# Designed miniproteins, single chains, continued (5), part 93

Each design is a single chain, and the fold is of that chain. pLDDT is the mean over its residues in the fold that is shown.

## One batch from the design tools (miniprotein)

Design m19220
Fold by ESMFold2-Fast:
Structure m19220 (fold): chain A 80 residues (1-80)
Amino acid sequence: NKEILDEFYKLYNQPDVSLSEAIKEVAKKFNVSQSYVTKIILEDLRKNQSAWQATIEYLRSSGNFERADELEKLLKKALE
């Protein structure tokens, strides 16, 4: 699970990589389903809520509004 998370964040931290692309590549690399990768990401977001809120605030302050909105929606989904 940690290896899946580390690879996801490594890919997603690249400016040219969308959420869908990062999930797809991680799923392919570890030979797991995209839904499984999404489940792991949501569980990590729920566990580390404060750190992810700080990351979203940083992205907004740096002008990366699209990624901030995407992560905020994902975090809200994780907390449901």
Scores: mean pLDDT 82

Design m19221
Fold by ESMFold2-Fast:
Structure m19221 (fold): chain A 61 residues (1-61)
Amino acid sequence: SARDELARAKRELEELLLTTPLSSAAFDRVVALAEQGNALEETDPEAALRAYREAIAVVRE
């Protein structure tokens, strides 16, 4: 379940990044959040999921 949610969040973020123009500041924030998510995937998948969801929220603002 958590792994499937994580995979879906990562895919959604990838799709948004392909279609949504971002300011430099927003891009830097998204990259930092995605890197945090990637680092946490194996040890804390719930924290990883939160990081990816925050990145998605930044893209949508």
Scores: mean pLDDT 84

Design m19222
Fold by ESMFold2-Fast:
Structure m19222 (fold): chain A 78 residues (1-78)
Amino acid sequence: MPSLEEMAKEIKEAIEKGDYEKARELANRSFFLAIQYYNEGKEVEAQKYFGLAVAADYYARTGDKEKALEMIEEALKF
């Protein structure tokens, strides 16, 4: 299972390269991880993975790199 940092890095790389297919794949994986962490009572981790999923999905739908990268940084803020 990828760490939060590894997932964020992969999403950033997909966005920077314009890889919409990879961004959609990563959005789905991050949503799945968010649900798993939430079910385990790990609400903080779940919220971070959910934020990464939303950012990746937003990019895949809109192509807005600047906003998607901003959303990733917001998801990772403690």
Scores: mean pLDDT 84

Design m19223
Fold by ESMFold2-Fast:
Structure m19223 (fold): chain A 74 residues (1-74)
Amino acid sequence: MELDRKAFEEAMAKLGIEPTEENLKKYVEEVKRNGLSQMDLHDKYLAAERAGDERSKWRYAALLSALSLEEEEK
């Protein structure tokens, strides 16, 4: 959890968004509503990184870390 929490906070800071529990829950809910898996988010992250799209890269990093934190809650 500690590494995922730090990753989430860093990604949110890069996006200019507060890393609050409310925003974390909203991000998890968005992922679930769109039917995205961790694999889907990881693929999107790598695609954004390869394209040099820093904003999309950090957005997918935030979504991926939020989903990881949710899964660790069981």
Scores: mean pLDDT 76

Design m19224
Fold by ESMFold2-Fast:
Structure m19224 (fold): chain A 84 residues (1-84)
Amino acid sequence: SSLEIIEEFAKKVLEIAEKYNLSEEVKKKIEQSLKSLIDYAKNNKLSKEETETLLGLLVKEMEELVPEEAYKEIKREKDRLLAK
């Protein structure tokens, strides 16, 4: 389901944030964005295309917040989860 994809993505993003020792301020911003998306997905039945679009927008926002190597891992996890 779209919710399962989003929750797994959120888990992987938070693992990457810990791995790259991101600041607490950046982690909090990422956690808030992920929580908002999860809450939205719980209340709305998302199509595959809507899920792809929303995850793509979230990844684009994170590009500006995280180091390039962390961004590459986040993008790879998004692409992997959406290929299922």
Scores: mean pLDDT 86

Design m19225
Fold by ESMFold2-Fast:
Structure m19225 (fold): chain A 68 residues (1-68)
Amino acid sequence: MSPEEVRAAIRETLEGYAREARALGREDLAAEVQELLARLDTMSVEEQRETFLEVARRMSEARAEAAA
């Protein structure tokens, strides 16, 4: 997968996470994801992957909080 394809896939997933965070009432997390989306174009492919994994972890935490 090219760097452009990786960035596009990560962007789509992060946009989905921002929508999900808002649906969960986590406006703070949605805002943070949107800030990361704005910075994606300045990140290396490795930084983009690390960012994706961190957001995925935080989304898992938000889902657990919403389920409680």
Scores: mean pLDDT 78

Design m19226
Fold by ESMFold2-Fast:
Structure m19226 (fold): chain A 109 residues (1-109)
Amino acid sequence: DASGYAAGIAAAARTAEEVGLAEVKVEGNTITITDLGGGGAWGAILGGALTAEERGAADVKVEGNTLTITSKGAAEAASADAEAALAAATSAAGRALGRGGIEAALAEA
């Protein structure tokens, strides 16, 4: 459901915020991520988020250095692919600490 996705995204995104790589705001099923110049994590997060949008799991909006991800929640027949895409985007935000997190996001996208 939407709250489950929002909770997962919020937890991972807060890791990026704690390291100072991004500013994160969670509002229900909407996650707003602002890039603070964290050196490459932004591209991986955007790639994962766009994959989630292509699979119909989320709506993605990019405005300058701000990324807004709105989870569409779990459909009755929500696929593992849609969930994996959201998890990959979330993991990229939370693990913007190095290549390992980026590689995981790219592998699941």
Scores: mean pLDDT 57

Design m19227
Fold by ESMFold2-Fast:
Structure m19227 (fold): chain A 73 residues (1-73)
Amino acid sequence: VVKTPEQIEAEARALADFLTEHLKSKLQELINGLEAELPTLAPDEYSGTLAKFGLPLHPKPVLEKTLEILKQQ
């Protein structure tokens, strides 16, 4: 079965939308994890949530500001 250029574009757009929603879901999971963890972190501690997601480790003040920025989106 040969897909037309229009079908390829439609499927690519659907996949892009799916990936965007999937990444939004993962981002929300990360936000929820950070919100739960941040009140228990000392200023010099690193986030276990970021480590779980394989992301760079940052101290609490940077994470608090990052969480504010993420919640504004």
Scores: mean pLDDT 71

Design m19228
Fold by ESMFold2-Fast:
Structure m19228 (fold): chain A 73 residues (1-73)
Amino acid sequence: MEAFENIILAIEEGMKLSGGKLPDVEATFTDSRTKNKITIKIKDGKVELKAEGDVSPEVIEETKKKIEEIIKK
């Protein structure tokens, strides 16, 4: 799902802008077509994803794992 890939890219760019560090962050992404919303919260090296609308649990789990890999670097 394109929106989930954009979330991962946004996290990577955020880390670059902060000098390779991403402290406590909260970001919300909205799909303009479906109006589905995804909120990412990063705190103490933990990732929390919340979704509104018709979003597959499997896609949420996969996205969460990818984000955790990014912040572990």
Scores: mean pLDDT 66

Design m19229
Fold by ESMFold2-Fast:
Structure m19229 (fold): chain A 100 residues (1-100)
Amino acid sequence: SLVWSREQLDEFLEKVKEVIKEFKEKSKNKKVIDAMDEAIELLEEALEEEDVERALQLFKRGLHILISTLEKYDPKLAKEFIEKINEIAKETKEKALEEQ
């Protein structure tokens, strides 16, 4: 099992936040935009949280709210978002493995 360092977690969370901001500019649905804003706020709280486990819980909550809303109101955007997040997670994991 790969253990994420705090630095790797913060880099991942910042990249996810940037993706959400980019997708927000492309969205026209107010409920989707509101969910994106809530997810960004939770990610910003996660970045300020000193406890890694609490930071991960905030991140998971933000993703759950956003993905659930996207699947309901914009399923195509949900698929694109999930694919982008998986790409970022893979890149972060590969970088961590090179450092071991």
Scores: mean pLDDT 82

Design m19230
Fold by ESMFold2-Fast:
Structure m19230 (fold): chain A 62 residues (1-62)
Amino acid sequence: DSEKIEKERIERARKNNPEDPFIEEIERYIELVKEYESKNNKDKIAELVELRRKGEDLSILD
């Protein structure tokens, strides 16, 4: 699962450089996907994916 591998890779990088803004943004994206996934909210996951595709600010999802 490429998503799982990417998540583990990001977590490892975060532990080495926790204040890297690029890693922080990706970590937030993964966290939101995981949260919506646990709620079985596929519509919110699709919305999140669309925002990432457009490069929009994730704060719009609140």
Scores: mean pLDDT 63

Design m19231
Fold by ESMFold2-Fast:
Structure m19231 (fold): chain A 107 residues (1-107)
Amino acid sequence: KQEEVKKLLQEITRNAEELIELLERGDESPEAIERARELTRRLLENLKKLEELLKEGVELDEETQQLLKEALEALERFLRLARERLARGHPLARAMAETVAEIQREL
C-alpha cells in the first residue's frame, strides 16, 4: 500500500535526522551509544522493508515521491557525517559503523 510506503519514508527521515543530531552533539555517553545503535538498526530494517514494497511495483504519487526525495537527502547527510566522524575515531560513529556499511551496500 502507498500509505505504508509514506509511513516508512517518514520514519526513515526521522531516524536519519535523529542520528545526525546525535553525531553533531558528539555525545559519548553509554546512553547515546545505545540509542545510536538502536536507531541505525531500525533505519536498516525500515530501508529493507521499503525495498520489498517498492519491488512489488507500488505506484508513487507526487506526495510520496517528495517524501522519498526527503528521505534520500536525509540518508545522504547521515552517511556523510557518519563516515566523517568514523574517520576521526568517534565512539558514537564506531558503534554505527557495521550497520552504516550495510545501509550503504543496500543503496
Scores: mean pLDDT 82

Design m19232
Fold by ESMFold2-Fast:
Structure m19232 (fold): chain A 108 residues (1-108)
Amino acid sequence: SIDDMVDDALTFTKALLDEGVDVAYAAIVFTGIILAQLGLPITLIPKGATREEILEIIREDVKRILEAFGRSDEAEEIAERIVKAIESKDKEKVLEELEKLAELLKSA
């Protein structure tokens, strides 16, 4: 189900954050799992990608996910909140914003 898919993505992402994985890469894993499960193209991160390029990929992937769930009107605002949380490098803030995104996706 969509709920199971989203909960699995959150659980895996939280485990990565607990292991000290960079918050931007953890967010990419979260969005990548959801995109893959939806059958949408996954954005591949080049080995030498800059922090700014990574943040832009996250913004666009979050927007694409929200558009797929019929949430286009909210996409820009939610993507910006997530990017700001990642820029803060605070794993608790990043997890909070990803949990909010997850609840929105499960609400349809």
Scores: mean pLDDT 86

Design m19233
Fold by ESMFold2-Fast:
Formats: C-alpha cells, sequence, structure tokens
Structure m19233 (fold): chain A 61 residues (1-61)
C-alpha cells in the first residue's frame, strides 16, 4: 500500500516536472500545455495533502 502510493507519487511528480519543463522550454506554449502542467501540479499537491502522514514518513527514508 505505502509502496504503491509512493510509486504513484513519483510517477505523477515526473509527469508534472516534464510538463512544466515543456512549458518553460517552449517559446509559444499552447493553452493545452499550460492546462496540463497546471492540472498535474494541482493533482500532485492534492496527493500530498491527502496522504501527508504517509508521504512524510516515506520522505524520511
Amino acid sequence: MLEEALRRYFELKRETEAAEERVRSTPNPSQEDYDRAQQLRADLLAFGTEFPPILAELAKR
């Protein structure tokens, strides 16, 4: 359970960082690129908020 949550978190984090990097490195990013980056960031923050005790515990490893 904890390992599955951690795996999903890091997958989401990688996708979020890649989407944000795409927006930063693109001279004229599309609205869809912005929307995707914003949505993934919101999902990542929501995940951390929903599972803060679990993520905080795993982050101490």
Scores: mean pLDDT 75

Design m19234
Fold by ESMFold2-Fast:
Structure m19234 (fold): chain A 55 residues (1-55)
Amino acid sequence: SAAALETLARIAAHEFRTEFGASEAEAQRLRDAILAAPSVEAAQAIIREALGRYG
């Protein structure tokens, strides 16, 4: 649902900024990518891929 994507986008952007030292621009791009995802599963894949860049 749109609400689930909005929640994931907010949490992921915040965590990437606070825990992984992502810039505001990087966090915003992640947020936008999650919100544009066609499903929650696709959004989770985007988050896992981003974690691979910071972990």
Scores: mean pLDDT 82

Design m19235
Fold by ESMFold2-Fast:
Structure m19235 (fold): chain A 68 residues (1-68)
Amino acid sequence: AIEEARKLAAEGKYDEAMDVVFREGMKLPESISDSEFAATVAAIAIRNPEETDPVELAKKAAEILKKR
């Protein structure tokens, strides 16, 4: 979440980084760690090589972690 948002900002994707930060900061920071979120995003990316949009990967990861 926050780690991925920082990564997006470092890549110049500031709007996408801000979207991730606001979404995760408001609802998920207490129950989901940055490292767990990053690992889930990576796992989804490996299984879906055709999906290269980091925002979509982050949203999918957050939904999976929220439902567990």
Scores: mean pLDDT 58

Design m19236
Fold by ESMFold2-Fast:
Structure m19236 (fold): chain A 100 residues (1-100)
Amino acid sequence: MPSLEEVVELLEEALGKEIEVLSHSETIDEENKTKYFALRARIDGEEVEVFVEVTEEEDGKSFKVVILVRYPDGRETILYLDVELKDGKLVVTKKEIKEV
């Protein structure tokens, strides 16, 4: 399962922005091979809430990552990432971004 540092790097790459983590919590659902992160972070000088769900696929080398970024004004950005572990690195193979 990805670490907090790896998840932050994936989010920075997907958004093209630097992220400062202010606080975090994580929970693991071992039965469903899902890890949840809840972050308070700073992006472009704005304090945001970030919620991340990472699900390990049955091959143990692929992950589905869903990221929700909630801004102070109520705007939300949702990222859907397909991620694979290749040569010890997490590689984004598919990216979809939805803004609401």
Scores: mean pLDDT 84

Design m19237
Fold by ESMFold2-Fast:
Structure m19237 (fold): chain A 104 residues (1-104)
Amino acid sequence: KVEELKEKMREAIRKGDLETLQNIAKELAKLVGEDEAIRIVEDLFREVLNMSEEEARAFAYHLLGKSLEEIAKELGISVETVRFYLDLVEALLTLRRFAAEMGE
């Protein structure tokens, strides 16, 4: 069910589990289509990490396997801005994963 995948994704975001996030994003796209999967992933990242729509949407496209150039075109921003957003989100997820592993 989509709701079960959404809850699993919330947990994966909190734990910084990038591999699980990639797998869930792909499964969502298979169930609801790419456009709706991107919207769901965007909403969940905004909810859990309190990030902007543009940052969350850029990362949602990335989880579904879009290139930096494709994301830049879809969002109407530079490739450098996309790279910055992806690096920022990956850094936040890495910090959360580290904290979880160290028993925070």
Scores: mean pLDDT 84

Design m19238
Fold by ESMFold2-Fast:
Structure m19238 (fold): chain A 74 residues (1-74)
Amino acid sequence: SISEEAMKLIEQAKRYIIQGKYDEAEKLLEKAKELAKQNPNNSMLWDQIATAYKMLGKYDEAKKYEEKAKKIRK
């Protein structure tokens, strides 16, 4: 599914972040965001994207996706 593909990209991005491969991680997160937009009501995907951006130190981007996930859960 689109959600499974997005999660696989997010998990690979997290692995790249741990390895210090930040540019590669960012590219995978961009692809994951495109897939998440096709199933935009999946709050877990947006939370996982936010978590990966926190790992990158991109706190403004992380907050944006955390707020998106929170609104979906209401």
Scores: mean pLDDT 86

Design m19239
Fold by ESMFold2-Fast:
Structure m19239 (fold): chain A 73 residues (1-73)
Amino acid sequence: SMEEEMRKLELSGEVGQEAYRLALEAGLSKEEAKRVAIEAANVTYEKLDEGKSEEEARKEGMEKAKKLIEELK
């Protein structure tokens, strides 16, 4: 439903915002932090679309963010 789709977008956006903050705190540039945010949000959305729980999707999105931050620093 549209409501379910909006919920996926909302959670993905929240994860992206958290990932962006984390990347900036790690000392990455704004451009690198934006990339981290987008990739984390995309992973979160993908996992929700696959039917994973919000908790699992958030966890996997943030794991992607942490991995990418380590690669970029």
Scores: mean pLDDT 90

Design m19240
Fold by ESMFold2-Fast:
Structure m19240 (fold): chain A 74 residues (1-74)
Amino acid sequence: SDPLSAALAKLPDETIKARLQEELGLSEEQADAAVAAWRKANASATALAVYLVDEFGVPMARVYALLREMAASA
């Protein structure tokens, strides 16, 4: 796995869910669905990013900026 995916996988699901809600304005249900999809995709950072872009229309650059910030906190 790449370093970003490895770093994110170390974070609790609650931490990722909270950051998605805070930074992207997702509901609890939407954040739960995103984390579930991410875990089903073997905790791939790319899979989470694609999910957030496709489902919520978040720009890819913004998603990766958030993922890098979360990874730096791990």
Scores: mean pLDDT 86

Design m19241
Fold by ESMFold2-Fast:
Structure m19241 (fold): chain A 77 residues (1-77)
Amino acid sequence: MEEKIKKEYKKTLEELEKAKNNNDIERLKKIVSDFNKWAEEKLKNTKDKKILDLIKDLSGEVNNYANKLLLEILKNS
């Protein structure tokens, strides 16, 4: 489970970077929304505290990274 969660996290960061490189704000927002929906479904299906904490931490990192990328697009536009 942990490796699958980390893989999805890494994939999400790569997709966010691609959206930023294309200056695609709507795509960036959709990637974050899709990740958060995926994370919420995983939280519903697990009772393992370590996995819950990992999902919460990585969700925070995804949202923080997306916000940084959004600000970079806005500053360079």
Scores: mean pLDDT 82

Design m19242
Fold by ESMFold2-Fast:
Structure m19242 (fold): chain A 59 residues (1-59)
Amino acid sequence: SSRQELLERLKKELEGKETPESREAIRVMEENLDAETREGILRWVGAVLRVIGHLLDTE
Protein backbone atom coordinates (compact mmCIF):
# COMPACT_ATOMS: atom_id res chain seq x y z
CA SER A 1 0.00 0.00 0.00
CA SER A 2 1.02 3.66 -0.36
CA ARG A 3 1.17 3.97 3.44
CA GLN A 4 3.48 0.95 3.71
CA GLU A 5 5.75 2.43 1.00
CA LEU A 6 5.96 5.76 2.87
CA LEU A 7 6.66 3.93 6.17
CA GLU A 8 9.58 2.02 4.59
CA ARG A 9 11.00 5.25 3.05
CA LEU A 10 10.86 7.07 6.39
CA LYS A 11 12.51 4.11 8.17
CA LYS A 12 15.39 4.34 5.67
CA GLU A 13 15.69 8.13 6.18
CA LEU A 14 15.94 7.55 9.95
CA GLU A 15 18.84 5.05 9.66
CA GLY A 16 21.56 6.38 11.97
CA LYS A 17 19.30 9.25 13.14
CA GLU A 18 16.90 7.36 15.43
CA THR A 19 15.71 8.82 18.74
CA PRO A 20 13.16 7.43 21.23
CA GLU A 21 10.68 9.98 19.80
CA SER A 22 11.24 8.93 16.16
CA ARG A 23 10.94 5.23 17.13
CA GLU A 24 7.60 5.94 18.84
CA ALA A 25 6.38 7.86 15.76
CA ILE A 26 7.32 4.89 13.51
CA ARG A 27 5.48 2.58 15.93
CA VAL A 28 2.34 4.77 15.71
CA MET A 29 2.59 4.65 11.90
CA GLU A 30 2.87 0.82 12.01
CA GLU A 31 -0.18 0.58 14.32
CA ASN A 32 -2.25 2.78 11.97
CA LEU A 33 -0.95 1.43 8.64
CA ASP A 34 -4.38 0.03 7.64
CA ALA A 35 -6.53 2.49 9.63
CA GLU A 36 -9.93 3.28 8.11
CA THR A 37 -11.31 5.44 10.94
CA ARG A 38 -10.86 9.22 11.13
CA GLU A 39 -9.01 8.77 14.45
CA GLY A 40 -6.61 6.18 13.00
CA ILE A 41 -5.96 8.24 9.86
CA LEU A 42 -5.24 11.35 11.96
CA ARG A 43 -2.84 9.34 14.16
CA TRP A 44 -1.07 8.15 10.99
CA VAL A 45 -0.80 11.72 9.61
CA GLY A 46 0.42 13.07 12.97
CA ALA A 47 3.11 10.38 13.19
CA VAL A 48 4.26 11.07 9.60
CA LEU A 49 4.54 14.79 10.38
CA ARG A 50 6.53 14.05 13.57
CA VAL A 51 9.05 11.94 11.60
CA ILE A 52 9.37 14.58 8.85
CA GLY A 53 9.79 17.32 11.49
CA HIS A 54 12.58 15.32 13.16
CA LEU A 55 14.36 14.81 9.81
CA LEU A 56 14.09 18.53 8.95
CA ASP A 57 15.38 19.50 12.41
CA THR A 58 18.45 17.21 12.16
CA GLU A 59 19.43 17.59 8.47
Scores: mean pLDDT 81

Design m19243
Fold by ESMFold2-Fast:
Structure m19243 (fold): chain A 60 residues (1-60)
Amino acid sequence: MSLEEAIKRAKEVGKILAELGYSEDEIRKTARLMAKALGFSEEETEKIVEAALQGYKEAK
């Protein structure tokens, strides 16, 4: 999975989780764990987390 694809998916997933009632902290933690499991660097992980939180904000 490319970083660009991971960012796009993270934003969509963050939006869906927010609509299901997950908190910002839960979404942040989930996105971070998934990025690390996929082998992304710390810098790339932060970009993925930011994308998930952008999805959360758009759902609110």
Scores: mean pLDDT 83

Design m19244
Fold by ESMFold2-Fast:
Structure m19244 (fold): chain A 89 residues (1-89)
Amino acid sequence: MLPEEFLERLEKAAELFKEARELFDQGIATNDDELLLQAVEKAAEAARLFPGMYPYALWLIDEAEQAATSPEVRERIRKLRDELEASLK
């Protein structure tokens, strides 16, 4: 990978994770499961772009699962976590 491609990927992953954290904070503050799910999706996308984000993404995903009140949303979060865990190998 060219150094510029690596930097662009890192910057994009950081931006996605920033969006994920913002959505997560809003979801927690408003008890909004849809915002928590969106945060998880953005965090997973960031981790797929840059593997160094995996521990941070997994942390956010686990916290979102515990905060979610809907069984359907919890199930979706768990599936996203499992897919991300498989990607770590």
Scores: mean pLDDT 82

Design m19245
Fold by ESMFold2-Fast:
Structure m19245 (fold): chain A 61 residues (1-61)
Amino acid sequence: SKVTELAEEIIELYGKLSEEQRDEFAKILKEAMDDVKAGKITWEEAFERVLEKLKELLAKE
C-alpha cells in the first residue's frame, strides 16, 4: 500500500540521520501523529508530510 511504501522510505532515511537530526525528526513525527489523532489528516497524509520534512532535514546539513 501507499502507507507501507512511505513507512519503508522513512525508516531508510531515518538511518542516515545524525543525533541532532533524530531529535528534530521526533518533533516532526509527534506533530503529524497529533494531527491524525485530532482527525485533521489521514495516516497517509501524515506519512507524506513526515517524509517530505525528513528529506528537507537531510538536505540542510
Scores: mean pLDDT 81

Design m19246
Fold by ESMFold2-Fast:
Structure m19246 (fold): chain A 78 residues (1-78)
Amino acid sequence: GPLSAEEAFLAAALELVERFVLDDPERWRQLPEEKRREIAENVVRLAGLFWPESRAVLADPAVRARVLERVYAYLMTL
């Protein structure tokens, strides 16, 4: 079936990670946790700006927090 709005938003955020973060994995591994967290927050913010349909997802702070934690957890495995 079609993805939920939350799952579609997460997919868009992870595409931004692949485009802007994974181009240099060695540089990523050298970043402190604080900077990795900042990058995760920026990725979620940018995904919300580029995909207007995601605004409903971002309107709920609990949904936003879940997406942010999933993006951050993914980034921490790199």
Scores: mean pLDDT 74

Design m19247
Fold by ESMFold2-Fast:
Structure m19247 (fold): chain A 83 residues (1-83)
Amino acid sequence: MPSRETLILMRVIAVSGEAYVAEKQISYVDEKEAKKKIEEIQSLTDKAIQLVKQGNIEEAEEHARQAEKLAQELMAKLQQGLS
């Protein structure tokens, strides 16, 4: 049965995948701002993994949520550039 830890890690993997796709598409948007957001997403996902490892599940979930929010903002910016 998937644990709460496993669900957080799956969310982190999904957000990391979104950041990777955004990085490949960075040439279609402002490189400096997009790259900064990608670095912030990576930092938050790394912190979430560390918190899961430490057993700080609630804090890990909050960091994963913040990473997801930044990824959504980045994807919205990419979609506006394509529209």
Scores: mean pLDDT 77

Design m19248
Fold by ESMFold2-Fast:
Structure m19248 (fold): chain A 68 residues (1-68)
Amino acid sequence: MQELIDLAEALLRERGFSRSRVGLDRRDPSRLVVLVIDAQGRLHVFSFPASSAEAVRRAVDEIVARLS
């Protein structure tokens, strides 16, 4: 799971979201929780299943699309 957290953080940083934090969902360890502060200083919270590296990449792409 740490590899998937590291991947999500790296992808968010690469896409310009350096003000982000990724961690395990305490209620469901198969899910990741992402906290992102946008350019306007707004906090966004996302949660998605972290079943694979591909699932993480898709989820990050969706997050970036929503914040762009």
Scores: mean pLDDT 82

Design m19249
Fold by ESMFold2-Fast:
Structure m19249 (fold): chain A 74 residues (1-74)
Amino acid sequence: MSKKEVLLEKMRALAAFLEAQDSPLAPWVRENLEKMEKSKDDKEIQKIFLETVRRLESEHPELYRAAVAALEAA
């Protein structure tokens, strides 16, 4: 897979995980995924992904750890 496809797949998995948890952050991650899917610039896609992950880790560290554990186990 291209780097873009890998990032989109990871973001879809994150969105699905948060939706399964009924997280209030699920709509925010889904919106960021839609922005990534609409972007034709690989750098913008990477930026949106990294900012989403960094913000989740910084503001919601427990939820971030749970998401990483679930996604790495799959």
Scores: mean pLDDT 80

Design m19250
Fold by ESMFold2-Fast:
Structure m19250 (fold): chain A 84 residues (1-84)
Amino acid sequence: SSVSPEEAQAFALKVLEKSKEVVEKALERYKKDPNDKEAVLEAGIALGMAYIAVGVAKVLGGELSEEQEKMLEEMDRALEELKK
């Protein structure tokens, strides 16, 4: 099977977009209920999946775009806010 670097990068972006949505929803839930530990765990899993997807894309020769790097940084920042 041949996955091009472009296909790998496109897939990583899709995973990043979905993960960012999960993190943002988790942050919203946490602001309403700071005891919502499930929200923090879901955000952590989503961020982990985003890093895995980016790592796989890099191994396949895909470069992390400025947009993808910014999305990861924004998710990291949001997760740190959830941890306080």
Scores: mean pLDDT 77

Design m19251
Fold by ESMFold2-Fast:
Structure m19251 (fold): chain A 87 residues (1-87)
Amino acid sequence: MKAVVVYARDATPEQVEKAIEAAKKLGLEVVGFVEAESGRDAYLRLQEMGGLPVAGVDEDGNVYIGPEATGRLVAEGKLAAVVGALP
């Protein structure tokens, strides 16, 4: 399955790399990268693309797996990068 990594403008290279590693561990091929203004904007852009959020990385570089955990990071204002599975 294909995935994209959507990341906040202030996300570090380490946070983006952790998102890529999470995608690979989930058996997803990362086919694109999208820069967003914030973690919330990253999540909204992924939804506009029809992507399913499958992993999120927070500001401390912690990785969370699944749509519920990723949605919680957005609600708490902590999302730095999101991995979205594409249809």
Scores: mean pLDDT 87

Design m19252
Fold by ESMFold2-Fast:
Structure m19252 (fold): chain A 69 residues (1-69)
Amino acid sequence: AARTLRTEDGVEIGISDGDGRLRSITPAQARALAEAYRTAAAIYRERGEDEAVIERLERLAELAREFAA
């Protein structure tokens, strides 16, 4: 579907249904995910976590934000 989130690593993010299939996320859910990923990235930066992990979270937040727009 045109509204499936994808990371730069080629990982797709969707909602798993009862059949184990990934669904496209909604714009409302993408907005919530963008906030969650940004918050996680800020916490990880404060903890001195791996830059690659922080960058991935920031990229996920960016993709989710674009999807929510």
Scores: mean pLDDT 66

Design m19253
Fold by ESMFold2-Fast:
Structure m19253 (fold): chain A 95 residues (1-95)
Amino acid sequence: KVEELLKKTKEIQKKFIELRKKGDPNLYKAAENVLKKMDEIDTLLENGDFDAVRKLLEEYLGKEEVEIIDKIPDPTLRNQVIIALLLEKEYEKLK
């Protein structure tokens, strides 16, 4: 399941590289929306509200995805997966 999520992350990254090459205007707006969500998460982390961070990630990505992300031992890789999944979710809302 972790390997499947990492494969999905690579596919998302490849898709967004192609969208960037095409100058897709929705990509810029999706990136802005992701930055706003990351700022919200960072504020909760600074306040030590880890339960609220978990709940927020479950709202954004879904409980099943978050449970798989928790199994990723490398925090840098985990953060890359979170950002990629958030970017795809925000982009899909703008279609």
Scores: mean pLDDT 80

Design m19254
Fold by ESMFold2-Fast:
Structure m19254 (fold): chain A 104 residues (1-104)
Amino acid sequence: SMEVEKAEKVADLLMEASDKLGRLMQESDLSKEAGRAIAIAGASLTLQAMHLRLLAKLKDPNIMEVIKKVLEDVEKIAKELEKYHPKAAEIVKETAKKIKEILE
């Protein structure tokens, strides 16, 4: 199913973004507030990826609606990160852009 393939691609993008945020936390001198915001963002992206992978495995009929909701949540995460760390926000914004391209 094309919808299952889209869910798997989006999950992979979310996991890649979470990994990039994790590396940024290890390689950067961060304030406590910035570090906490990035950690929460990474955890959220990982949980959404795991949820999408589960829906793909189950061939859930609501996959496309869930991906649209994930995109909204990713855009909100990017906006929240702008006040803490511009580079972290950029990583998440690029992820949102790629999700939009998958949705066409």
Scores: mean pLDDT 90

Design m19255
Fold by ESMFold2-Fast:
Structure m19255 (fold): chain A 56 residues (1-56)
Amino acid sequence: SPEVEELRRLLGDGDGSPDEGTVAAVNLFQRRAGLPVDGRVEPGTVEAIRLIVENA
């Protein structure tokens, strides 16, 4: 889906530090999942995004 491609692009732009790309990916994931969009980068949220991208 276009959302998965966008998530892959945002995560792939990271140099290993939580940066604008990581925050944008978290915001997109939160909107997609119907969660409050607070942009908080948590390990569990990042892991869930990576699993979605890897299984696409």
Scores: mean pLDDT 70

